# Designed miniproteins, single chains, continued (4): the designs that were tried, part 77

Each design is a single chain, and the fold is of that chain. pLDDT is the mean over its residues in the fold that is shown.

## One batch from the design tools (miniprotein)

Design m14830
Fold by ESMFold2-Fast:
Structure m14830 (fold): chain A 63 residues (1-63)
Amino acid sequence: MSSLVARAIGHILAGIGAYLEGNYKEALDHFRRALELLRQAGLEDSPIAKRVEEMAKELEKKI
């Protein structure tokens, strides 16, 4: 697995943690960084990228 994918997963987990704490702006930043890393890995059209995009869009509605 590439280091980019590992770092993207780390940001997804951190974003979920921030979301559960009510830190929506921090959660959104983590999801945006995860999407950038997935894009660099050529996985921007992957199911995981689409799920993270959905989570980011829902968070944008809360802030």
Scores: mean pLDDT 84

Design m14831
Fold by ESMFold2-Fast:
Structure m14831 (fold): chain A 73 residues (1-73)
Amino acid sequence: PPLTPEQVRASTTLSDTELRVLQALSSHPGEVLTPRQIAELIGLSQSTVSRALRHLQDLGLVVRRGRGYTLSP
């Protein structure tokens, strides 16, 4: 069963970078974005975005598809 937003927030501490990455992906629903494309959208380095994406993937919030990432369904 899906957790409530409050339970997710209590269980998961997200950095400002990770929140910005999630916002960028949410603005492009159904699209697979590479770390480079996300970095260009939010004005950060690819290495910073890649680190954030890895943590978000570990939390199950994003999934890798080919060369990029999208929001977990």
Scores: mean pLDDT 75

Design m14832
Fold by ESMFold2-Fast:
Structure m14832 (fold): chain A 78 residues (1-78)
Amino acid sequence: ALEKAREAIKKGLEAIQNKDYDTAAKYFDEAARYAREAGLTPAAEHFQKASDAAKQGNYKEAALHLGEAATLVQAAIG
């Protein structure tokens, strides 16, 4: 689940680089789902907020929530 979340994040970031915010939002939604399946509810909530921000074209807000989610995932791995 976590490895699939990381792959979804990578694809979402590539979509942001291409200014395809709808595709980025889709992959961040997938990352949220994989994080939730792994039992990382706070990380999943931040991935969802990153997706919502990407849908609005707010890259700065999307990056902030993505960073918080990544920190929570890393903390959970130990």
Scores: mean pLDDT 79

Design m14833
Fold by ESMFold2-Fast:
Structure m14833 (fold): chain A 63 residues (1-63)
Amino acid sequence: SAGERAGAAAGAAAVAAGASAQDAGKTMYNLGRETALKNGADEETANESGNKGGAGGVAIAGA
């Protein structure tokens, strides 16, 4: 989704700046959730988008 991709980009930027995997995950979770809400998603869908973004952030930082 757009939220997942936006989160992935933010997580990658955070890692490049020296952030930990956990910090990248938190950044991606928050951005994924906010982007989903702005696209008209309900809270459940936004939370799911955030969770997927967060997992992607940890994976990117761990690579």
Scores: mean pLDDT 69

Design m14834
Fold by ESMFold2-Fast:
Structure m14834 (fold): chain A 67 residues (1-67)
Amino acid sequence: IEEELERAKKALELAEKHVDEESLLKVKEILNKWLRGEISKEEAAEKVKEIVEPVDPEVAEKIAEII
């Protein structure tokens, strides 16, 4: 639980540097769903990657690895 929360924070911080406010809100929603156990780690990583990939594919991969 603590490790997942720390990974979510790191993913959000990296996304914040590269995406707009609207996309960041979507990333935050996905990470919150994962932390609540509503979606799998794999699904969260895929959805976050889809949001960030149009901005920077390399950053999207790094965020997915953090999750």
Scores: mean pLDDT 80

Design m14835
Fold by ESMFold2-Fast:
Structure m14835 (fold): chain A 71 residues (1-71)
Amino acid sequence: SAVETALALGERGDPAAVPALLHALKSPNPEVRAAAARALGRIGDPRAREALEAALSDPHPEVREAARAAL
């Protein structure tokens, strides 16, 4: 799937994954949102900063923790 491909690219630190990972941060699945936040943190691309700051307020504690680690 597009999400699985984006997460795999993010694990490698590929900045081409940033748009797809930003979309994955909006997933209804908190595991996907947490994985996307971690992958964006590995890439370190400033395009993700606003979305990661918003994820600090996510209802799921694992997503909030991933966003803190990514910033």
Scores: mean pLDDT 81

Design m14836
Fold by ESMFold2-Fast:
Structure m14836 (fold): chain A 87 residues (1-87)
Amino acid sequence: MEELKKLEEEVKEMEKKIEEAREKGEEIPREELEEYIKKKMELLGLKLKMEPKAKILIEAYKRHHEEGLEASEEAKEAGEEVEKALA
């Protein structure tokens, strides 16, 4: 978990710095953007590996909402099915 925590902090700092620079119209160094993208991808990869249930549930909830289905009922049913598959 130390790797995840360090990456989260680094990505958050880079995101804030880049966002503030864009709002002010300041130039963002290409090297900084490349490093940010690389670390953000690594962070997302780790989160997906460590939280597979969360990823699956989020996708199920999003799909039900986009199809006009009632998220409170259909999404809960999808969540139970996911839990059964991961058990």
Scores: mean pLDDT 62

Design m14837
Fold by ESMFold2-Fast:
Structure m14837 (fold): chain A 80 residues (1-80)
Amino acid sequence: SNEEKKEEAIRLLEEAGRAIEAGDAERALELARRALELASTVEGAEELVNAAILGIAAALEAAGDTERARALLEAAIAAH
């Protein structure tokens, strides 16, 4: 269901945050991307989509890709 997809996306973002804390930027990026994919299939999940985009940006920064992180955040702000 859409509710189960939302719960899974939230779980993936929580795991992504833990991966960043553990220094595993690659795992964090994979988890945040999966969260975005799930959130994007759910109508009205704009807040979750935004949270997943922020998660991807945080993972990119943790990986040292500050340019891509900045570009993603600027694109997300411009969309609102």
Scores: mean pLDDT 86

Design m14838
Fold by ESMFold2-Fast:
Structure m14838 (fold): chain A 91 residues (1-91)
Amino acid sequence: MTKEEIKKILERFAKRAGVKLTPELKQKIDELAEKMVEFNEEVRKRIAELEAQRDSLTPEELRKLVRDYVAEALIRVGEIIDEFFKAIKEA
């Protein structure tokens, strides 16, 4: 998913919510889309690193690393979603 695709999704959501796309809101959407792209690339890289280590890790070690990373990822996604809803309320 590209930054432009994420921006279009966020802008459509704001429009559906009846919020006007002010310059301030458009800037916040751009910033959040950039954070989402960066996070998606970090997730992709981390998954590739874990897959590359698969043959050197026990199933238990791999499961623990995946679980710990999924927990961190869910917290980060929640923070981005929270920022978006706050931006909509402030618009």
Scores: mean pLDDT 79

Design m14839
Fold by ESMFold2-Fast:
Structure m14839 (fold): chain A 65 residues (1-65)
Amino acid sequence: EERRKRVRELLARIVELYNRLKQATDPEEKQRLLEEIRRILEEVRKVGDDSTVLFAESALREAER
């Protein structure tokens, strides 16, 4: 239960940061947002939810394109 709640919270934070990243035009702000997303991805990795990590990585790859 707590693990699922934690994963859901982390995923919601990633989505929020990703949306901010898409709207950001300042390179420095984009860099800070990318670093924050990476930190959250590390947390998700610790929880061991591979499907959530794959989804988040796919979203980041889309943003980098």
Scores: mean pLDDT 72

Design m14840
Fold by ESMFold2-Fast:
Structure m14840 (fold): chain A 92 residues (1-92)
Amino acid sequence: TASTSFVVPESGKYKIIVKALSGSATVTITAEKTGQSATLDVKEGESKETELELEKGDVVTATVSNVTAEGKFIVKALLDGKLVGKGVFTAK
């Protein structure tokens, strides 16, 4: 299990993209203040996305779990096409 978090800099509608470079995993995204969450299952070479409405000052955590083998995963958070948050996980 690996996780990353970021503090939301501006209120708005965020696109969260998860890409599996290798391996497969479940990525759970949670926002503490808004209570919004999403769970994305990704397989090697796959990208999944979700949209969340987030408030400034919220803490968003992405947790990678159920990794099937030596995997590398990227999580990106975009606001209006601009990269706001990024996590890169290597998990075994």
Scores: mean pLDDT 78

Design m14841
Fold by ESMFold2-Fast:
Structure m14841 (fold): chain A 72 residues (1-72)
Amino acid sequence: PTEEEIEKEINLALLRMAGSVALLANKDNPEVVEKIRELTEKYVEEIEKAKTAEEAEEIMKRGIEELNKIAE
């Protein structure tokens, strides 16, 4: 794999981990859990479609920020 492909996979892993942590922290709130799942899936798809590692990183940062807003 190229360095760009590896960096893209790292950004995917970071987003998925953030989503999993958010789900675990909110497991007793089904509405919040569903919203976290939907946002995580949306941003995973966007990262997979990203053409560069830079685009993937920007999408990952936006996804994590949006997940943090839900968790508050």
Scores: mean pLDDT 81

Design m14842
Fold by ESMFold2-Fast:
Structure m14842 (fold): chain A 72 residues (1-72)
Amino acid sequence: MPIDEFEVKEALALAALGIFKSTEPEDPKVQEAVKALEEGRRAEAFRILAELAEEKGLKAVAELARELAERE
């Protein structure tokens, strides 16, 4: 079965956002990223996720989210 590189990257980025949503649900950036994703504003959701990941020192997740934002 073909596993697309971007499907794996998206799954990892969404998992990271899910962790932020569970651990920091009151963070305004977490709320905005979740809302953007739910409203279909995927590029904005991934840009906000990149900022969140960078603030937490998760450089690999931040770069991953930026790539996904550019693809949307």
Scores: mean pLDDT 79

Design m14843
Fold by ESMFold2-Fast:
Structure m14843 (fold): chain A 65 residues (1-65)
Amino acid sequence: TAEEARERARRAAESLGIEADVLVHGDTVGVSIDGSVSDEQAERLREAIERETGLPVVVSRRPEA
């Protein structure tokens, strides 16, 4: 379910030490992360969420202040 996908995505972010806002829309997982997160960490997060949910993932960075 969408709720299970959101929970799995949140747990993946926690396991990697990344603060993320997760939104599940239809069959897609949207993840918003801080601009300070490295590209390598962002890609690891995307891969982990795709693996845990089986859904396509879109990772977005919040704009700089």
Scores: mean pLDDT 78

Design m14844
Fold by ESMFold2-Fast:
Structure m14844 (fold): chain A 98 residues (1-98)
Amino acid sequence: SASLLAEGERLYAEGREAAREGRLEEALRLLSEAGDLFLAAGDPRAAEAYRLAAEVAERLGDEELARLYYFFAAMAAGDAKKAMEYWDKLAEERGILK
């Protein structure tokens, strides 16, 4: 919907600014929320928002959270191969994959 897109665009812009300024926890929240709103609206920017959230999670030192957001980004982009690669890494970390 137009309302979801407008809110997603606002959060995406704010999240990018927060990341640039080093407000990493705020940036992660804003970019992940933007991704969720773009995804709900069917907007392809969901993949980019999740990818930026993953990069922010990496900067925070949270590698597991970063892999989760990279998985969401790949899924939102329709990249099944890349999504499975990130899922395999997450499953390995959780001891699911032998």
Scores: mean pLDDT 85

Design m14845
Fold by ESMFold2-Fast:
Structure m14845 (fold): chain A 66 residues (1-66)
Amino acid sequence: SLAEDLALLQELLEKAKAFPEEKKEEIKKKLEEAFGKKPSEEEILLAAAEEIAGELFKKEQEEAAK
C-alpha cells in the first residue's frame, strides 16, 4: 500500500542520514553536475535514499529472475 511504501521511504531516509560523509560528497557532486547549482542537505539525503532503494530493488529483481 501507499502507507507501507511511505514507511519504507522513511526508513531509507534514516539510513541516508547515517550514510558515510564521503558518499554524501559524491552525491553532492553528482547533483551539482545535474542541476548546475549546489544541492541542499535535503536534496542530498533524498538522492542517497534513492540510491539505497535502487540497490535493494535491483537485488529483489535478480532474486526473482533466478
Scores: mean pLDDT 74

Design m14846
Fold by ESMFold2-Fast:
Structure m14846 (fold): chain A 54 residues (1-54)
Amino acid sequence: MEESIEDTRREIEELRERARASSDPRERTKLLVKANLFEIALSSEEALLARKAA
């Protein structure tokens, strides 16, 4: 499960990197929105793991 969190973090970083490299405002916004959605998913998984660890 921690490995899945690490994978999600990597995907977020890749999406942000692609957004930074993009010259298209639409593509940039789309990638940033997708990164934000993955961040929300990551936070939810971390919260679930914290509850199980407690």
Scores: mean pLDDT 76

Design m14847
Fold by ESMFold2-Fast:
Structure m14847 (fold): chain A 71 residues (1-71)
Amino acid sequence: ARYSITGKLKEEKSESEVTAILNEAGINVLSLSIVGKSFSAIVESDLSKEEIEDILKEKLQVEDIKIEEIS
């Protein structure tokens, strides 16, 4: 499935670091933008919204997460 994701990073990270962490977790990054701590991405994964949200919280320390499935 494809998802639109927004949130805020607690700690600034590069787009390459975020992409690598998500790819290792089974989340394919189609687009990613980080401005300061503001995070916006379109991703593709076989994982559920809940699994993706848990990965963002645990691995990337993302807050204020909004995830929407898109087609």
Scores: mean pLDDT 83

Design m14848
Fold by ESMFold2-Fast:
Structure m14848 (fold): chain A 98 residues (1-98)
Amino acid sequence: LSEQQLLEAEYTLYYMGGHIALRAGDYEKAIEYYEKAIKLAEEAGDKKRLAEAYANLGKAYLGAGDYEKAIEAAKKALELDPENEEAKEVLEEAEKKL
């Protein structure tokens, strides 16, 4: 496997770990996993995966009640992928809470 393929595999593991943590209500762990996924996507140069990771980081912050950070993460996801539905939902929900 290439280094890039290994980075993508590790991204998937951390991204899935973040989803599992979110469903368990462990927002701190979800944030940690998504931050690791973001670093791996940055190293891989994968803008689509980077946008997905930022969108879900926003969901984790939204669950934690950190609405300002949720908005920042969602906006970063939308800069990378303007059509990211998850990021749009996070932005709308977080702005309604302010």
Scores: mean pLDDT 86

Design m14849
Fold by ESMFold2-Fast:
Structure m14849 (fold): chain A 68 residues (1-68)
Amino acid sequence: SMEERRREAEEIAKETAREVAKLMKDGSSAEQTQKVLEEAVRKIEALGFSRREAQKILSEALGKVALE
């Protein structure tokens, strides 16, 4: 269902946000961080979301993780 796909997209985004936070803390390159973000966008798009919606979901998750 659409509701299940939305939940899966949010879970992908949160896991990606935590991975990005860890990579930044560990001093990883911008290129490594960008690759992880682009892979997450592709995964969310595969669930039926547009690139713009995928980017928005990821940005919201990144903001929430940064406030933890």
Scores: mean pLDDT 83

Design m14850
Fold by ESMFold2-Fast:
Formats: C-alpha cells, structure tokens, sequence
Structure m14850 (fold): chain A 61 residues (1-61)
C-alpha cells in the first residue's frame, strides 16, 4: 500500500513525499527489495546521490 502510494507520488514529481512513503513501508517490512530500490530512485531525483547509492545497493542484496 505505502509502496503504491509512493510510486504515485514519484510519478507526480513529489520525490520527498514518495521517499517518506517508502521509508514507512520499510519500517513495516525492511526486506522489501522493491521499496529499497524505489527509495534510492527518489533520493537520486532529490540530488541525494550518496543516499541513493547506499539504498540501491541494499536492494541488490
């Protein structure tokens, strides 16, 4: 649910709000690989390159 809401916000260009939704999803399920990937993408759009790289790598494991 939170991941889907985050994806909608991401498509609307609301990257900060999308990131908050993905963070909420990960608090409930920290092994949600899709949420980690999407959080990394949102941070990349916000020019948070170091955080984007870190979260994207976590999604790969």
Amino acid sequence: KEVEEGEKLYREGRYGEAAKKYEKALKKNPNDKKAWENLGKAYAKMALGVKAKEYYELAKK
Scores: mean pLDDT 75

Design m14851
Fold by ESMFold2-Fast:
Structure m14851 (fold): chain A 66 residues (1-66)
Amino acid sequence: ADDARAWLDEARRLAAEGRHEEALALYERAIELDPDNEQIWKEYARFLAELGRLDEARRLGERYRA
């Protein structure tokens, strides 16, 4: 669905602007709309890792692969 892609694009934009909590909220929306989309999962996990939230990135990966 195009909706998940739109949320992903906006999350990238907010992340680039340093609006990290807002970006995280949109990554979560994108993965909820398209939970089988490996690209959304990987990008969200990468972003969490870049923020130093390694435990959250790991738990996200476990949630996607469960």
Scores: mean pLDDT 78

Design m14852
Fold by ESMFold2-Fast:
Structure m14852 (fold): chain A 98 residues (1-98)
Amino acid sequence: MTPEQLLKEAEKAFEKGDYETAANLYIEAARKYMEQGDFDKALEALRKAGEALDKSPLTPEEKQRLANIIVSEYIRLVAGKVIAEDPQIAAADARMAA
């Protein structure tokens, strides 16, 4: 499935008030956009996942689990974007990893 298809299904779920399904689909779309290096679209998808989670009638435990996933993906995205946008940071990261 393409990330664009996942976004469309997530938006449809969000509009219908199925916020849990929307959050999960937005997270999956964000992961696929990150795999493609499209950090801006991944960021937008994660923000929408957060909005859906905030509106969902899930238990505190289920909300915390999904929130942890969203935060983890956001940290990964921000790190990837920072490295990609700054060649000096990218070079330093490669040097420290080696």
Scores: mean pLDDT 76

Design m14853
Fold by ESMFold2-Fast:
Order: sequence, then structure tokens, then C-alpha cells
Structure m14853 (fold): chain A 63 residues (1-63)
Amino acid sequence: GASDEGATRAATAAALAAQGAVSERTAEEMGTRSGGASPERVRRAAEYLRRGDGRAAAEAVRA
């Protein structure tokens, strides 16, 4: 799983993508920096956030 710092970074990137503040590609790049989550997990977390499921989003970036 990602480190706590990496998980926080991935969660922030996913939230920005879910809000449309950054592109999906930019969010994946941000979320994968310095031991963050994989691009797949960042994308999955953003999808959960768009559905209003913050718990599933948090679990996705930490898995």
C-alpha cells in the first residue's frame, strides 16, 4: 500500500480530478509522485468521489 503521505497526495489528486480542477492525466501524475498510489487507484478514487463515496475513495488510494 501507499505511505500515509503518498495516500494523502493520491487522495488530493483524485479530489481535484473529481471536481474538474485538473485533468485526469494531471491527477494521475500528481498521485503517483514520491511513493503515491498507482494511476489505476487514483482514477478509481476519483470515480468513487464523483459518486459521493469518500470511504471507498480513501480505501482505493491506500490499497
Scores: mean pLDDT 73

Design m14854
Fold by ESMFold2-Fast:
Parts: sequence; structure tokens; C-alpha cells
Structure m14854 (fold): chain A 73 residues (1-73)
Amino acid sequence: MDDFIKELTDLKEGLEERKKKSTNPEAKKLLSEAIEKLDEAIRAAKEGNMEKAEELYKEAVELATKGYSLLPP
């Protein structure tokens, strides 16, 4: 559980840093949505709802992937 919450937190910090450095409004929107889903996943994991946390994590990764596709590598 704690390792999973740490993974979600680390990913969230990475997305926040990428969003801060981005100048693309659409990418920033997608990264913001991914961060919001990660916050929900962290909350669900802390509540012991791992099934919901994993589902929200998957949604966050899909949003982050779309956001990253709009940014330079």
C-alpha cells in the first residue's frame, strides 16, 4: 500500500513539474486532469480501496500520455 501511494505521489510531482514548464495550453489541461485523477487515486488508496485507486491511476496515465504527446520529448 505505502509503496503504491509513493509511486502515485512521485508520478504526480513529475506531472506537476512538466505542467509548470509547459507552454502548451492543451497539454497543461491534460496534465492537470491527470494530476486530479492521481489525487483521487491517492485518496482511494489511503481509504483502502485499491480497485478504485488502480482504475483512477490507469485513467491518469492515459491522460498524461495524451498530454506528453503534445510536448517536445
Scores: mean pLDDT 81

Design m14855
Fold by ESMFold2-Fast:
Structure m14855 (fold): chain A 79 residues (1-79)
Amino acid sequence: MDDSNRHLSDVLRAGAEEYRKKSEEYKKKGDTESAKLYGELSDSLLRAADAVEAGDWERASEELERAQKLHEELKKHES
């Protein structure tokens, strides 16, 4: 694997872990909507990382687009 691909997948996995923590935090606060969105965002970033590691840029692009849409939903919900 290219070093750039390895670095990108590591960044995506770190982002997924951070969003997973936010999902759990919002669950504890009773905000089930934000918890669900952060959980789905975490899952999309993990799938994007797996795709990057496999060299499957088409799948990685699709999962990153999904993550972007989920992030837009979060902004709409919180603003």
Scores: mean pLDDT 80

Design m14856
Fold by ESMFold2-Fast:
Structure m14856 (fold): chain A 58 residues (1-58)
Amino acid sequence: GPAEIEKLEKEMEELEREGVRLVLEGRHDELAAIQARIDELLKELAKLKGLSSPEDAR
C-alpha cells in the first residue's frame, strides 16, 4: 500500500546517501552491497506501484 511504498522510498534514499558517503570515503567494496540493495528496492517499488517491468523489451 502507499505506506509501504513510502517506507521503501525512504529506505532507498537513506541507502543512496550512505552510498555517496562510501564513495567519498573510498569504501568501494561496501558500495557494491549498497548498490545491490538499492536495485532490489527499486524492483519492489516498481512492483508495488503497478509499473511494468523495466524488461518490457524482452
Scores: mean pLDDT 75

Design m14857
Fold by ESMFold2-Fast:
Structure m14857 (fold): chain A 99 residues (1-99)
Amino acid sequence: METEILKGIIAIAVATMRAILNQDKKIEVKPRAPSTDQAEAERALEEAETLIKNGASPEKIVDALERLVDLLSGVTDPELVERALEIAKKAIKYLNEKL
């Protein structure tokens, strides 16, 4: 139950970050990545964390988080979802400092 709520919170946070970045742009509908196994979700999580640590552009960070959100739909591991939430929190803090 709690894991599903966390997935929803992460999705809303990432969608909000995308909306902020695209505030003055035409909304472009991006195809969603297919739901995959937990190993692919873990790799996406590590990629997002690396982008934040390396000071990547806000667009790259949000793009990586959107991919992670799509992959999380197939994840049953609560620990992986908790780690995804922590990465989303770090991304929000990073974007607030960069903007």
Scores: mean pLDDT 70

Design m14858
Fold by ESMFold2-Fast:
Structure m14858 (fold): chain A 94 residues (1-94)
Amino acid sequence: KKEEAIEELKKAIEYLQKTLENNFDEKYLEKAQKYLNKALELVQELGNKKAIEEIGKAADHIVLAKAEEDEKEKEKHLQLAIEYLQEAIKILEE
């Protein structure tokens, strides 16, 4: 489960990066959300509260990015989401 959660988080980060590289294409953002939700489910099964909190912060920033029309602010929220997911991976790896 832990290794699976880390792999799903890495996929979420990959698709968030693709969203940034492809002018905020909703297709990539939807895939990022799919992998994030799967990772969150796995991390909840593990009971790692700190990782759950970081993934939750990432999800909040994705919601803010989707509501934002300013491309600069949208980029900022997606970058913060990536950083929170990277922190969740660090928590799970150690």
Scores: mean pLDDT 88

Design m14859
Fold by ESMFold2-Fast:
Structure m14859 (fold): chain A 79 residues (1-79)
Amino acid sequence: AEKVLKEVEELVEEARAAHEAGDAERAAELLLRAAELLKENYKELAKYLGISEEEAREMAERVLERARGLAEKLLAAAA
């Protein structure tokens, strides 16, 4: 159950490193990948947080939407 959250954490850490290196495109790609992985595994997120699968799904969808917005801003700043 925790393995997916560790993968998300690793992707976020890689995104941070890419952003610090000035690679906005890679940072955006990694951030979106982390958010998509979280959405695909919302049932494990629900178990980990002790919330309903419905709440976890909605939470993951909100995270993905915010990640998309942030990715668009990162790419726009790099252009």
Scores: mean pLDDT 79

Design m14860
Fold by ESMFold2-Fast:
Structure m14860 (fold): chain A 67 residues (1-67)
Amino acid sequence: NEELIRRIREDLEILRKEAESEEERERIEELERRLREAVEKGDLKELLEISIELGVIQLERAVKKVT
């Protein structure tokens, strides 16, 4: 699914630019590695799991900004 891969890449790029901590940067780097492997293997389940983890990071950022 080219559209899912494109969305994940765009979200990762935004999160990487906005990352404010080393922990967050490490999580993004791990997701970028997992994305490369999933694309090479055609692993749609892994692509979905990466998308979910990106959503979790975005929610964690939102919570930190309002507290």
Scores: mean pLDDT 80

Design m14861
Fold by ESMFold2-Fast:
Structure m14861 (fold): chain A 97 residues (1-97)
Amino acid sequence: MDELVDPSKITEEEIKEAIELMVDEIAKAANLSEEEKKKLIEAILNKDFDELEELLKKNKLHPGLVEGFKSVSKDEEVFRKSMYALKVVLEEKRKEK
């Protein structure tokens, strides 16, 4: 998706929904418990990279996930836009199944 949304118009609720959708996909792939899913959502929402690294290590997930998240989180506009784009992609993917 190419520049279709103003990052300042993306709501905090939309970002939270995007993170929840992403974590649900990760949980399905890595067989995470509901407790681990909640911790991962909170770590991402709070930009708690230490907690995120610990959760990924515990579940043997690829460390590139932390690096990717750190990269997009350096710029708030990029972060919000990336989360919104991810939400759209994941919602469309779920509709196709």
Scores: mean pLDDT 72

Design m14862
Fold by ESMFold2-Fast:
Structure m14862 (fold): chain A 61 residues (1-61)
Amino acid sequence: KEKENLEKAEKLLQEVLEQSAGEGEKALEELKKQLEEALEQAKKLGKPQEVLDKIEEALKL
């Protein structure tokens, strides 16, 4: 499931990028919450800093 969590985080990154051009703030808030959960899970799994940085950057959108 750890690999699935990282794949989910990457999918959420793409969704955040699409929402920033599309529907707007409420959709982004929901996606950011899911990204925060994915980031916490990735940190717990000891994933590379590159992955963590990518998720954190998405959270700033």
Scores: mean pLDDT 68

Design m14863
Fold by ESMFold2-Fast:
Structure m14863 (fold): chain A 80 residues (1-80)
Amino acid sequence: SEEENIKKALEYVKKGAEAWAQGNRDEAIKYFEKAREYIPDEYPYTRFYVDLLIRLVKENDYPVDPELLAKQFEYWIKLD
């Protein structure tokens, strides 16, 4: 279901944020890409911000706290 897909995307966002915080950039990118796979096309705003996260990791920007990123993801879903 859509709700199950969104929950899986959130789970992968949390895992990506945890890997990013640990300095595991390649692992963080893989998790954020996995999260993107679960985001339906009806959520272009959320997809945009997950793509931005992947870009920030690749550019070696500072990691975002996993709990904060999870709340941001839920907010993006609500805005879509």
Scores: mean pLDDT 83

Design m14864
Fold by ESMFold2-Fast:
Structure m14864 (fold): chain A 55 residues (1-55)
Amino acid sequence: MLPQDILDKMTQAAQQALQQTREQLRDQPVTDEKRHIESSAATKAASDAEKQSLE
């Protein structure tokens, strides 16, 4: 039962974090670790946006 605006913020935050993380890691070799870091950053951003929106 999450409001649409919370879902939109979570999606936007995840996409922004993924893009920023990829930019920061662009000079790093493509490894499983890089993929994990990208995934973790996106998940964290979405979770943070959800918590901020629910406050």
Scores: mean pLDDT 74

Design m14866
Fold by ESMFold2-Fast:
Structure m14866 (fold): chain A 66 residues (1-66)
Amino acid sequence: DEKKLKEGEKLAREAAKQAGLSEEEIERIIRMLKEDPTKGGAMLVAKGADPETARRAAELFEEALK
């Protein structure tokens, strides 16, 4: 579902920007979310993103990639 993927990317990018990540770090995390949403979400939290926002972004990626 492209709409869920786009919303997940938007949410992940906002959370990462608020956590102070560079554009290169954001792109790496987005790739990780596309390959493994659970791992990508955990990395986003490890980098300082809000855990609830990171969890929601990971859920959107997981549902979009089914």
Scores: mean pLDDT 82

